# Designed miniproteins, single chains, continued (4): the designs that were tried, part 88

Each design is a single chain, and the fold is of that chain. pLDDT is the mean over its residues in the fold that is shown.

## One batch from the design tools (miniprotein)

Design m15064
Fold by ESMFold2-Fast:
Structure m15064 (fold): chain A 100 residues (1-100)
Amino acid sequence: MERARSLVERAEELVARAESETDLARKRALLLEAVRVLHEARKELDALAKTDEEINKVLRIGFFIISASSNVLLNTQSGLDDALRDLRYAIRLARDLIRS
């Protein structure tokens, strides 16, 4: 659980930095790193999931990570904004699992 928590905290830091970044290339790089970190957090949480509710949350985290990755590939302001939204949803679900 501690490794999952640290990874989620790192993802929150990266997303916050991306939100304030005005250069699209730097914003994209921060979001790609956040995707990578959240994917590692998801793997840790997947190994710990025991209930149907926990398994469902892990699957939903995966869905939002995939969605964010696709949106980052567009390399447009709207695509990066959609990626930010998707990553925030993934972080919220991961936080719920850590609090359980």
Scores: mean pLDDT 86

Design m15065
Fold by ESMFold2-Fast:
Structure m15065 (fold): chain A 67 residues (1-67)
Amino acid sequence: AMLEEIARRMAAGESLSDAAVTYYARHHPSAAQRQQLIDLLRQAGASDEQIARFREIFAALDAARAA
């Protein structure tokens, strides 16, 4: 599952932010999974500006995959 892969990457030394972006880049997450990633980042202390940046990155990855 998505959360298990992210947890595994964090156990290997990645930050939550790096694990989330790497997971997103390697998979095609659903809108629900995107929201779960955003919620995790927010709970980990990400600011509104940082969350906006992550949404922008995720949207760019989605657009690239849709092309």
Scores: mean pLDDT 79

Design m15066
Fold by ESMFold2-Fast:
Structure m15066 (fold): chain A 101 residues (1-101)
Amino acid sequence: DPAEQQREGDAAMLRTILEATRRQIKAIEKLKKEGKNLEEFIKRLEESQARGRELLARQGTPAQREAFALADEAVRAAIAGDEEAARAHLARLEEIVAEHA
């Protein structure tokens, strides 16, 4: 069933966004703990986020676009050291993934 395959693919993308976001936050925490400069990491992240946003604007579902926006907000909060905001955005992302996956 093409509709079932599409639903499975859409769910897989949502899980990928969540997993990538968790890994990115962990990487940021590790770099901060080690006292390392985040400039190059942030630059590559911003470039990757811009490409992902463009792709999802053309081809993504509404849920995938919302998930990606929350992922971006969570990572930006983590970079800024706003642990409360990062946790709140990640929790909302987890809710969207649970609802649509």
Scores: mean pLDDT 84

Design m15067
Fold by ESMFold2-Fast:
Structure m15067 (fold): chain A 77 residues (1-77)
Amino acid sequence: DEAEERVREVALKSGVSEDVAERAGKAAAEALQNGFSPEQAARVAVSEALLAEPTMPGKQARELFEKIREALTEVKE
């Protein structure tokens, strides 16, 4: 899934671990499959990342959300 791969890549570049990035990617792809918008899918992905890494600073979580949302918007075009 292009969305899953793109989100995973963006999350890795944002400094999260590979396991967290994979979880975020799968969550975003699943949300899109269920009819969620790119913004809603990005929220689901960040929530999944925060469940895996609860100590993530709020600023980092916000930046991760914006980057994932942008990546998903590009996939949809």
Scores: mean pLDDT 79

Design m15068
Fold by ESMFold2-Fast:
Structure m15068 (fold): chain A 95 residues (1-95)
Amino acid sequence: MANKLINERVDRLDEEAVKHHDTGTKEGQIESYRLSAKAAGMVYERSGSGSLGRFLLGPVQNGLSSLVGAAEGAALTGQAFDEGVEEARKIREEV
């Protein structure tokens, strides 16, 4: 079932995000937010709900922007979100 595989991948991304955040480094915080943006993209594609994905993405973009600047934070957030959307689509196509 595609939704089960997507949920398992989202859970793994959340676990990795926590590990990176727990390093206490700037690089770890950046990677934590990037993984959270990717998870948001997967949730968006899985549910077809733009509102849920965008709700989760706002705090992530703000966090990244505080660490790397507004332009880079927005770019990293969008890139990671798009990666999540693409990965979820591939999982759906394989099932």
Scores: mean pLDDT 78

Design m15069
Fold by ESMFold2-Fast:
Structure m15069 (fold): chain A 62 residues (1-62)
Amino acid sequence: MELVREAAELLRRMGFPVEPSGELTPEQKEVLRRLARALGLPDSDFPTKELVEALRQLADAP
């Protein structure tokens, strides 16, 4: 739950069309999978610690 919520909040802060409600929608899962691939991370149906860390760094960067 924590990783899912954090990923959703980070995606929202970066302007992606997701809702940070604590649950992953199909749209959020697809966005996360696409970003994982773009960042060179392994494909996953769930946000991994590595993906959340990468998203946090991206959201914090300009």
Scores: mean pLDDT 67

Design m15070
Fold by ESMFold2-Fast:
Structure m15070 (fold): chain A 72 residues (1-72)
Amino acid sequence: MEEIEKLREEVRKNSRETLKKYWLDKLIQLITGRAPQEEIDAFLKEVEDYFGPEEAQKLVDEAKRIIEEIEK
């Protein structure tokens, strides 16, 4: 059971990184797929509600950077 407590801490840290990657990929798909602005705004609100506005902005900036690199 002590092992489960250790795994719980590791899972929380790992889950946050996994969620960031998932949301980054999803944001890129929405932008490159020309999703309606309403859908993009709703997605960004979910990210902001979970990670906060600073992290949401970082994801947007990273997505834009990746898209620019792909479009070159």
Scores: mean pLDDT 73

Design m15071
Fold by ESMFold2-Fast:
Parts: structure tokens; C-alpha cells; sequence
Structure m15071 (fold): chain A 95 residues (1-95)
């Protein structure tokens, strides 16, 4: 279901935050990319594909800014928070 996909996106994004805080930036990035895929699929099933794509785009911008300024951990955390917020909105819509 769209709700289960959005819940999985939140789970993966929270895992990315914890991995980033531990300094495992490579695994944090992998979990962030997985969270993006689940969010996009949830958005598609709810007819909110564009809103999900915008959230992923904004998350990618925050990650890129973090990389450029030497704050990759902060970039991953901000990106994950954007994905979590949109996934929570999609869960409310699915109910």
C-alpha cells in the first residue's frame, strides 16, 4: 500500500540520519537513496508523484549544498528530514 511505502521511506530516512551521525556517510547515502525510491512510489500510487519528486529534488539540493561546504553529515540529515516530512503528509492522505 502507499501508506506502507511511505512508512518504509520514513524508516530508511531515519536510518540514514543515525548512520550519518555515526560517521558512516556511505551507508547513510545508500539509505537516503532507498528512502527516495519508496517516497516516489508512494507518491505515484496516491496521485502525488510531482509533490514526491519536488521533495526528492529539494532533498538532493540540501545534500549537494552539504557536500560543497564540507558538511556532508548535515546535508544528509536535512535531506532525510525533507523526505520524512513529505512521507508523513502522504500517510495522512492515504488514511
Amino acid sequence: SAKELAEKAIELAKEAIELAKKGDLEKAREKLEEAEKYLLEAGKLLGRELEAEIAVGLARIEYGVGLVIGKEEEGIIKAAEILIKKAEELIKLAE
Scores: mean pLDDT 90

Design m15072
Fold by ESMFold2-Fast:
Structure m15072 (fold): chain A 61 residues (1-61)
Amino acid sequence: DDSATILDWLRARLGDDLVPEEKVREFAAYFGIDLDAPAGSYPRALLDSLARLLRRPAEPP
């Protein structure tokens, strides 16, 4: 897509590190973030913070 959504941007940035979609949706609803909006609709700093908060913790081997 030429206009990646916030969800698409998160999936591209975090890949396997992204928490389950249900948690992404729950978090977005809590902060009033529209996951279907283009990633450019929000400040980059907010998206970077969102990505950090939605990253799965590294599991030890």
Scores: mean pLDDT 74

Design m15073
Fold by ESMFold2-Fast:
Structure m15073 (fold): chain A 92 residues (1-92)
Amino acid sequence: SEEEVKELLAKLRELAETEEDPLVRALARAYLEAVEVYLKAGKLEEALKIAKEGLEDYEEAKEALEKGDYFKAIGLVLRALGDLLDAEMKYA
């Protein structure tokens, strides 16, 4: 699963760097940073869980924006920031 985490992390990094929408970019960046906190702490299972959640929330946020559901998109960004804060409070 270390290889799987690295693959998902690389995808989150690409999205954080290339996504044009600022809300979706912020979501991707928050999850990227949370995964990096878990990996630095040696918490591979938590890193994998959060990386998968981040990519799922990215897809949901993109779909929400396409439908004009800004409240859902903002909610997903806030969730990502909460996950980052949780990771930093526990392991940073």
Scores: mean pLDDT 87

Design m15074
Fold by ESMFold2-Fast:
Structure m15074 (fold): chain A 98 residues (1-98)
Amino acid sequence: PLSEEEREAVIKKLEEFRASATREEKEAVVMQMLIYKNPGTLTEVPVLTDEGLELALQQAYDYLVNGKELKEVPEEHIVGKVPAEEAVERFERLEREA
């Protein structure tokens, strides 16, 4: 389990990331969480509204820091879907450029 100091450090890093990250970087984090939740079974990645993306990041935070269950993003925040293969290729491209 994380100590109080370690928890505060993670919180600060996540807040800094959320404030400074591009939409593409935020989408990459959400995709990693979806892969982690659905190893080997993820076939499609949802395209989220800005509100849906922030909600997904908050849920990832709550899962990692507070041990809360990962919830599904409400349908109202989903504007489309892309094949997981295309999302993975996009992520791998970003990783190679980093």
Scores: mean pLDDT 67

Design m15075
Fold by ESMFold2-Fast:
Structure m15075 (fold): chain A 94 residues (1-94)
Amino acid sequence: MKEAEEVLRKIRDLIANGKSQEEIAEELGVSKKTISLLLEMEEIRLNTTPENYEETLKKIEEILEEAKKNLNPFEVEIIEVAAKLVKEGIKLRL
């Protein structure tokens, strides 16, 4: 859990600095698919409103199911940590 949280913070910092998905994946030793799903999760976090809250929760669940089917256990933990932080952040904003 703590290792996945640290990797997630590094991914977010690299995205904020304009690094490509390929550069981030290579630097942190995760698949490009992991970075892609995290970018979808970040887009959900930024675009959530009271009107689309329930739709946002469904999208988060869909991303988690896709991660479980296509990623290794450590990459799934990174996505699960991101999902938890997004859900907590949405509750504070809405």
Scores: mean pLDDT 78

Design m15076
Fold by ESMFold2-Fast:
Structure m15076 (fold): chain A 87 residues (1-87)
Amino acid sequence: SIEEVIEMLLEEVERAAELLKQGVPEREAFLEQLRRLTERLTGIPAEELSPADIIAALERVGELQAQAPKELRERFRAHVRELRESV
């Protein structure tokens, strides 16, 4: 569901913030987040993911975010803001 996708994005954003606090470079943290999100969306283990699978997952996230309820979008934005302020 769209709610599951938003929660998945929130969890990956929180994981990226944790990695940044541990001194992992921003780019590396972002790639790890993207890999985990794709695994959760497809159910395919990260080691078996192709670039095409990752692109398809990103397109799907874009489509689902456009349909998200206002409350979920605002909650997501608040979490992203907190992350930016902590970095």
Scores: mean pLDDT 60

Design m15077
Fold by ESMFold2-Fast:
Structure m15077 (fold): chain A 90 residues (1-90)
Amino acid sequence: MEEAKENYRKLLLLKKNIELLKEKYEKNPEEYNEEEKEELKKGIEEAEKEIKELEKKLEENKPPKEVQEEIEREIEEQEERLKKLLKEAE
């Protein structure tokens, strides 16, 4: 149970982090040099591999739907709080 919760949380956080990195790159690709672009691509590929490994583990040992929804809600609330803080710090 504890391991399944941790794996699900990690999965969602990795997905969100990749999404944010891709979004930043798409908005301002000129801010990244060739080496930085290669580093980002490698980092994203590594994280995507980790996501697949976590998905396999979760197929065998997934948390209950109620727990999944709770974790999803927590991450969404965290993301909204971070967006507000970033706007205020702008």
Scores: mean pLDDT 77

Design m15078
Fold by ESMFold2-Fast:
Structure m15078 (fold): chain A 101 residues (1-101)
Amino acid sequence: MEIQELAWEAITRLRRKDAPESEPVVFAVERTPENEPLLGKGGFVNLGIAVDLRRHGTPVSSKEEADELGKDPNRLVLVVRMEDGKVIARGGRDYEEAMAA
C-alpha cells in the first residue's frame, strides 16, 4: 500500500461522514521531533503521522478547538487538504483560513 493511501485511510477515518469530500480535515496529533519535521517536507501526511492519526489523532471541528489544542506544547494541530493530502497549515488561525477556502 502506498504511503499516500495509508495516510488517506487514516484521515478518512477521522473525517466527518457528513462533510463534503473537498472540505479540509483538521486533526491533532502528539508533537514529536519526528512528526513535526517530516510533516512539512512533502506537503502531505506521511506514514508516521498516519500511524499516530489512527492511534492518537483527534478530529478538530472548530477554530476555537484548534486554538485550545495549539496551546498544548505536546500537540500538533494540522490542516490537511482533502483533494491531494497536502498539509496546508498548523494551528487555529490556519484552520479558519483553510475552512473558508
Scores: mean pLDDT 55

Design m15079
Fold by ESMFold2-Fast:
Structure m15079 (fold): chain A 82 residues (1-82)
Amino acid sequence: SSIDKKRDLLNDFYNKNLPRGRAYAGQGGRDTFRFSYQVLLDIAKILGMPQSVIDYYQGQYDTFLNSDNQAGREQSLKQYLS
């Protein structure tokens, strides 16, 4: 379906533009990752993705923000990309 194609494109963008591990290196890495998540959410909304897809990406972003350690943030990202 067209929604499946949009989801595949969004996941491809995420996988190419949010480097795993590197994004957790210090404050600059965290700020870059936060910005990238905000851009991803904006793209999903512009593409008119279903609320369930928007909620999924928001959940990943919230999990990242609520983590107080690098291992927890990395594990959450790996789970999303799997």
Scores: mean pLDDT 66

Design m15080
Fold by ESMFold2-Fast:
Structure m15080 (fold): chain A 99 residues (1-99)
Amino acid sequence: DIEKELKETLKKLAEVVRQFAEALRAGDIDTARELMQEAIKLLGKYAELKAKLDPENKTEWSIKAVAEAMRLLAAFVEYQLTGDVSGAERLAKDVEEEL
């Protein structure tokens, strides 16, 4: 059931992005980097599952996944430059609201 896989992928993505924000808040850069990489992989799986359910909009789902991956990278870089975790926290909330 692709819909079940999609929901499970979103739940895992929400958890990983939440942990990413927590790792940044704790100053655990190595853990945050690993979690960011895991979140990017989950975004790829999300786009793939969405493309199977909605093949007419396959390109749009790929673009959205790339945009969210860029948000993760931006949040990580912003933290490195400023110590601000607000970008990561907003992203975690946005993903949770998709559930």
Scores: mean pLDDT 85

Design m15081
Fold by ESMFold2-Fast:
Structure m15081 (fold): chain A 95 residues (1-95)
Amino acid sequence: SADEKSEASARHLRDLAEKVYKETGDEEAKEFAEALEKLLEGETTPEEVEELYKAMSEESKKALLDEYTKEKLEEAKKKGRPEEELKRMEEMAKK
């Protein structure tokens, strides 16, 4: 189950990186997605993928984080957190 969780995380991160590449043309996101695919195929190591991620520009890292945040917000909306509750939290923070 630990290996299954690691594999699921790698697949999710690969899909995020592919989405960033398709939306922005970010070549570092493409390279990161390809490295994650190789990791899933057993053709590279987690350490090599981590080094590649660390070597990415701050702009590419931010693009990946922004896409991850967007997916988490979409998941929260699907779980029925109404936009009204987000607005109420903003209004309580202003008073």
Scores: mean pLDDT 75

Design m15082
Fold by ESMFold2-Fast:
Structure m15082 (fold): chain A 70 residues (1-70)
Amino acid sequence: AKMKAIAEGLKESFENALDMARTPQQIEEIKATFEKIIKALMEQSDEADRRYLEEVLREMNEMAAKKLAA
């Protein structure tokens, strides 16, 4: 439960950062930064939390891809 709250907070911060991004380079930097944070959390997570974090990371990558394609 606690890991889901942390991951949802990170996802909201990621969405806000993408909204502020004006260039493809900024979008890529934001994606790389949040990916490192999520991967660090996965290293210290159990199997269920890791699975959830993988899903969040996938959704974040999809959001970044849509922003880049626009």
Scores: mean pLDDT 83

Design m15083
Fold by ESMFold2-Fast:
Structure m15083 (fold): chain A 85 residues (1-85)
Amino acid sequence: SLEEELEKILEEAKKIADEVQKLLKENLDLLKEPEVQKKVEELDKAFQELVAAARAGDLEAARKALEELKEKAKELKELIEELKK
């Protein structure tokens, strides 16, 4: 059902949010870096867009927002890994 598909998308988004929260908590010193702050802001926006799409019952928009959230989370992780070198 539409509701079950949206619930799966929200569960995937929650897992990504939890992983990002853990990453940031383990790298608090890097939160002062402007590039990290920018990536965190972009990720927050992507998460908000996903929640809005899910609340509207727009499955296609929610799927696109989830893919954007995954990409932004990957970009943040790669940036943090580069800054730790």
Scores: mean pLDDT 87

Design m15084
Fold by ESMFold2-Fast:
Structure m15084 (fold): chain A 100 residues (1-100)
Amino acid sequence: SELENFEKALEEVAKEIGAKETVYLPTVEEIKKEIKEALENNEEEHLKRLISFLLRLAELGKAPEEEVNKIMDEIDDYLKNSPKKPVKKTKKVLYRLTPK
């Protein structure tokens, strides 16, 4: 069934991001906000996981490819133009793209 295929794809995405279980797919906008925060805080490991998840959503047709490409371009521009020292102004590492 289509639902069963979707659930299997969701489990595969969860495995790629290191989650044991997920019943929630964050929106592209939520992922973009998390990426921006990871870039600003130099959280390289978290950033890599978010990028992998975003690319996987595009592969599954759950995110528009154009939107994903725009986000990737913004990341590339940020990394080229703003390599910066670690900043500890914002220390919130407690949420993980989970529903409230």
Scores: mean pLDDT 62

Design m15085
Fold by ESMFold2-Fast:
Structure m15085 (fold): chain A 98 residues (1-98)
Amino acid sequence: SLIEKALDYAYEKVIEHLKKADLPTEPVEEFYKKHRPEFLKLSVEDAIKYAEQLKKEYGKKAENAKTPDEFLKYRHQAAFAQLFAEALKNPELLKKPI
């Protein structure tokens, strides 16, 4: 499905970035595992709306983070949600090599 392809695209992009930067991948892996089943139950329109809500929520958590590790964790979780929403809005992104 389009939602599955967009989830995998966002996941691969964020995890690749974290690995290259030598940053922990587990927070994004756990976020993906937690939210994947919920996204798969939604329409594309509702998945975009929910992803944008998660981006705002986790962006706010990053702004209020008390440690650098918490900031990076929430920032990358918000980035995953943003990339997922962008892929759903622009399916042409799913046709390009990562």
Scores: mean pLDDT 85

Design m15086
Fold by ESMFold2-Fast:
Order: sequence, then C-alpha cells, then structure tokens
Structure m15086 (fold): chain A 95 residues (1-95)
Amino acid sequence: VAEALAKAIEYIKEGKEPSNDKKVQIAYKELEEIKPVLSEAMFYAMLSFAYDRSGDKEKAEKYRKLARELGLSGIDEAFAAMIVNILEKIVEKEA
C-alpha cells in the first residue's frame, strides 16, 4: 500500500496520469481532491513518509531534505504524516 501511495503522490506532483494499478488509482483520486491545498513542501514531506513506510529509506531521506529546504515547519510535517496515514487507510479499505 505505501509503495502505491508514493507512486500516486509522484504522479500527482508531476501532472501525470495514474497507472493501471487499482491502489495507485484510488490514492491518486483522493490526492486530486486535496491537491489545491497542498504546497510543494507538503508533497515532498508526504513522499518522504510514504517511501519510509514502503521501506525505501534512501528516497524517504531525499524527500525529507527537499521538504526542509523549502522551509516546512514541524506542524506541516505532522499534517503530512497524518494525510499519508489517512490515505493508506483509504487504499487498504477500497482496494
């Protein structure tokens, strides 16, 4: 689930269409609805958490650094983690 979520976040950020993976499509649709309220720093923070949960620690650290370089606050980082948690639960339930 976490890997599918990370892919969906990347596709949304890059303006690409989702793959034919049902889990990626579900996450993509939910992300599309909240995209207008997400900053670039929030996208990087969400990618960091999603990759961390998928076991890709190198990508998680890369995106964490990018989010911090954009001035992401600790509160914004906590909201990004909460959004990732909620999205994972939606994908697990709907897939």
Scores: mean pLDDT 78

Design m15087
Fold by ESMFold2-Fast:
Structure m15087 (fold): chain A 124 residues (1-124)
Amino acid sequence: MDAKIQAIVDALLSPDPATRAAGYAEAKKLSDEEKLQIARALAGSPDTRAQMYALELAKSSKDKEGAAAVLLEIALNPNTSLGVRLRAVEALASLGAEESLRYIAENDPSPLVREKAREELEKL
């Protein structure tokens, strides 16, 4: 990861909410690829706020295929909070990512996340 991207990741992992907000503002100015790199780095953080920034950055990408791949990683990751994983499933549904939703419905370790994916598939 380049030094600029790493500095933004470090800011978004800060215990200071103002530092995180500043880091997020900088992240929003980046390319879709760089936003997805940051999202992947943050998805595994134990900090739920960092996980929420990961979700929002993935959702903001215009690369729908890349965004779906990152959102699938977030949904399947047991280190990501349940609330963030459920929102990742909703974001995948908004993208029409039927294959990813089917995979989650069949394979996610959480019964609640699997049920949410099945519910969203029924709406497509």
Scores: mean pLDDT 85

Design m15088
Fold by ESMFold2-Fast:
Structure m15088 (fold): chain A 83 residues (1-83)
Amino acid sequence: APPAPEEVERIIAFLQTELGLAEEEARELVARLADPDPAARRALLERLRARAREVLDTELPLSPAERARAEAEWAAWEARSLA
């Protein structure tokens, strides 16, 4: 099922704040995550996670606690998106 409206809002905020995406890009990415093909969603999540790690390591350095929180939030979101 597609994400709930509240979850969509949270994902868009995350993509803009943590990954530096423009609102339009974040909206397009969320639309692609609603793809009914689980394989397509998994491939997209895998690429997005790689980008998130790159940004966090190079452009948005986090404390160990903040990084652990971001990774936990990502893992929870990935589990919900693939279920």
Scores: mean pLDDT 67

Design m15089
Fold by ESMFold2-Fast:
Structure m15089 (fold): chain A 84 residues (1-84)
Amino acid sequence: SAVEKVLAIGEELLAQPNPTLEQALAALEEAAKAAKGDLLAEVAVGIGAIALGVAKATGMSGTEQARAAARALKEAAEGALAAR
């Protein structure tokens, strides 16, 4: 499903030992493509993007921004799957 693809993208980014901001932005773009047309998957991607924005606004490093986005994306996708 689209939600499972978004989950896999979040898990792959979180598995990186030192994820970069560039990798996080690329992962969010791929997740947005995978989510297109599935409301729960699109919401999970939105939550990931918001987490990235909050981490950036609070002065976190690029790696911490990437981890925040990855964790939020994973948790939101897991929540969407559990609700089905």
Scores: mean pLDDT 87

Design m15090
Fold by ESMFold2-Fast:
Structure m15090 (fold): chain A 55 residues (1-55)
Amino acid sequence: EELPLVDPETKEPVPSEEEKELWTDPLTGEEVEVTEAEKKRHELAVKFREEALNS
């Protein structure tokens, strides 16, 4: 499609709180409610922690 109406809305960084979802902390095994952005950040943090623990 050449230029759908939803395109500008998709790019909008709405200040509204995103949906929270349950994310399991691999370090503690606990389920934590986080937003999509928080989940990504936690996954990245876990990756760095694993690297530090392994090496």
Scores: mean pLDDT 61

Design m15091
Fold by ESMFold2-Fast:
Structure m15091 (fold): chain A 71 residues (1-71)
Amino acid sequence: MLEELRERQERLLRGMEEAREELEKRKEAVEKVIEEASIAVEAIGLAAKGVVGSPEEGERNREKARELLEK
């Protein structure tokens, strides 16, 4: 009766809450990876400019790449 229905509702609510918490956790992990990838791409771009540009530009670009990777 009511006890069985309440137990089923509690089980469904627990499952839904666990799924939502797991999705949020995975979302945060994915966002962190995207942020790290974005920094890496920017650092690679700066390093590439260091190879193609003048020695002075190379030094500036290496310094910026180092700052990004240190974050």
Scores: mean pLDDT 72

Design m15092
Fold by ESMFold2-Fast:
Structure m15092 (fold): chain A 76 residues (1-76)
Amino acid sequence: SQEERDEALADRLFEALKPLIKDLSPEVQEHIREKLRELAKGRDEDYLDRVGALLVTELPNIKSVEDVDRVFAKVP
């Protein structure tokens, strides 16, 4: 289904980012996963590749759930 496909794309990106976020709390990590799943809805792989590139630059600045929301607000 489309929903399963979108979730799989989001989860694949989350796993690729995992080494960069492993030291963050489980709450912050889960919030990132949830935001990625929301972003993946109705999007293609090229879009998620661009999101991934942005997140790689922004992830070192994330310490809290509020930081996640701020970073994801920058995604077009």
Scores: mean pLDDT 81

Design m15093
Fold by ESMFold2-Fast:
Structure m15093 (fold): chain A 84 residues (1-84)
Amino acid sequence: MDALAAQVLELLRAAVARIQHLIDNKEMTEEKLEQARQLLEQAERTLEYLAENGLVSPEQLAELQALVEEFKRLVEEGEKLVKE
């Protein structure tokens, strides 16, 4: 029902897929990595807000948590690729 939870799920799925594509094709840059970090921080804050206010179903919460963890792992992998 909550449009915000559905939108966040779609955005996270798209972000995970995009970052994986950048890593796989060695197209990750410092600028794209910084944008990814900012998006991850916003996603984590939004997830906490949705969970604390009961605005997500248990299934949506589990999927959001899994996507945030995957996004975090991909950001860490991207950092290794762009390190000086």
Scores: mean pLDDT 80

Design m15094
Fold by ESMFold2-Fast:
Structure m15094 (fold): chain A 71 residues (1-71)
Amino acid sequence: MHIHPEILQLLQEYQERVMEAVDRGDREAVIKEHEELIKRLEELLPSLDPEAQKVAQTVIQSLRDELDWLR
């Protein structure tokens, strides 16, 4: 699976922020980081090639499923 560099950058930034929120015991911040990543990926979709769009859509769906589980 090929991951677009911009998607990879967003995932790395998200992972770092989620780890910091988890270390603080801040569940609300973890939820907000998931919502923010979904929003940023959705905003990128129109500018991505078809392969990158499929990757972004898969990540968005995974994040939505995790949010449903966390709520």
Scores: mean pLDDT 77

Design m15095
Fold by ESMFold2-Fast:
Order: structure tokens, then sequence, then C-alpha cells
Structure m15095 (fold): chain A 68 residues (1-68)
């Protein structure tokens, strides 16, 4: 859920493992939920952090597509 993803973002500030869990849940979210979450990241952590998350998500999407 969106709430689980928000909680993982807060925890990812303390651990890279939580960042991986966040990305896995994020990739299972609807496109509408994904966009709302990016807006949340920009508002709470700033555009620079949101851009970093977008790059990580794109990299993970590519890796998952290549590995099946």
Amino acid sequence: SLEEMKELIENSKKSSIHTIQFIELFLKASPEEQERLFEYLEKTLGKHVADQYRKVVESMKKLLAERG
C-alpha cells in the first residue's frame, strides 16, 4: 500500500535494505500511486532526492526486465 511505501521511505534514511524493499513495493504499485509517491518525495525530501529515487526505480525496472 501507499502507507507501507511511505514508512519504508522513512526507514530507508537509516538503511539501504529498506530502500530495496521500498523499490519492490513501488514497482507493484499502480501508475497513479507511483506518481503520487514521487510528488510526496519532492515535497518532503526535495527534488534532488526524488530524482535519485526515479533513477533507482528506472534501473531496477531495467534489471527486472532483463532477468525475467
Scores: mean pLDDT 71

Design m15096
Fold by ESMFold2-Fast:
Parts: C-alpha cells; sequence; structure tokens
Structure m15096 (fold): chain A 93 residues (1-93)
C-alpha cells in the first residue's frame, strides 16, 4: 500500500481503539467525537480508492448525522451510498 493509505489505516485503527476505551468508561461524548473523526478518515481513504466525490460527501453527511442523532437508519444509508462504488472497485481489482 502507498504511505498515505497506510497512514490513514493506522489513524483509523487508533481512533477505533480510543472509541472502545471511551465506551468501556461510558464516556459517550468522547466516543462520539472519535467516531466522527474515524468517519472523516474513512472518507479520505475512499477518495484515495477512487470513490466519486459526490458519494463520499453523501456518506460523510449521513454518517455524521447518524452518529450525532444515534439513528442507525442513517448509518445504513451511508454504507449503501458507498457499497456500489466499493463493489465496482473490488471487481476491477
Amino acid sequence: MEEEIEKLIAEAKELAEKTNEALEKKDYKTAIEYQKKYIEILAEYYRLLGVPEEAVEKFLELAKKGIETGDPALLEKAVEVLRPHLEKLAAER
């Protein structure tokens, strides 16, 4: 993998660990903030993979709103926006 992608993956793993630690401490506000940062790193990763900017922007909007409101339907919609683009990228290589 390229250095930029490796750095984003490392940052995402660190934020996931910090989110889990905050949840174990029942610090839900801190967990939400780490989840938002994690989503922003995922968005940058998807841009580097070649996902169209419009899809990445919709993913960010829906994912952040879902995290802020605790609405799982918004998180599901965020994933569905990315899914066809990720499937196409996986099929091509």
Scores: mean pLDDT 79

Design m15097
Fold by ESMFold2-Fast:
Order: C-alpha cells, then sequence, then structure tokens
Structure m15097 (fold): chain A 81 residues (1-81)
C-alpha cells in the first residue's frame, strides 16, 4: 500500500540522515585531533576545544547509530510482516 511505501521511504531517509551524521562525526574527530596537535605547541591552550569537539563527535555518532538501528528495525518489521 502507499502507507507501507511511505514508511519504507521514511526509514530509507533516516538511514541516509544517519550516514550524514556519521560523516559529520568523523569530521569532528579530525578537528579534535588537529586541536590537540595545536594544543601541544601552545601549552594546552586548545585542550578544552579538542575535548568539546571529541564529545560532539561521540554524541553525533551515538545519535546516528540509534537512528540507523531504529530505521533498520522498523524497515525490516514492515517488509518481513
Amino acid sequence: SMDVMNMINNTNNDMSTSNTLRNRAGRYVSMSRGAFGNSRSSGGKYDDTANSLRNTSDNLRNTADNMYNNATSNRNSVISS
């Protein structure tokens, strides 16, 4: 039915959004590593920034994982019923 197709499309969109968030998390990891590198040469000036970037990355990854797992579970439930 159209309702089933709409549910599948919504889960596909959530999975795509999850992948986008995972890519953003990866960028924050890279930025955090760069900030720690700069902090080493500046007596720890950027340590708080590096830690904040790392925490942002971890939060984005956790959100992405939850979104992907929920979308996959919902999609499989709709298709396998």
Scores: mean pLDDT 85

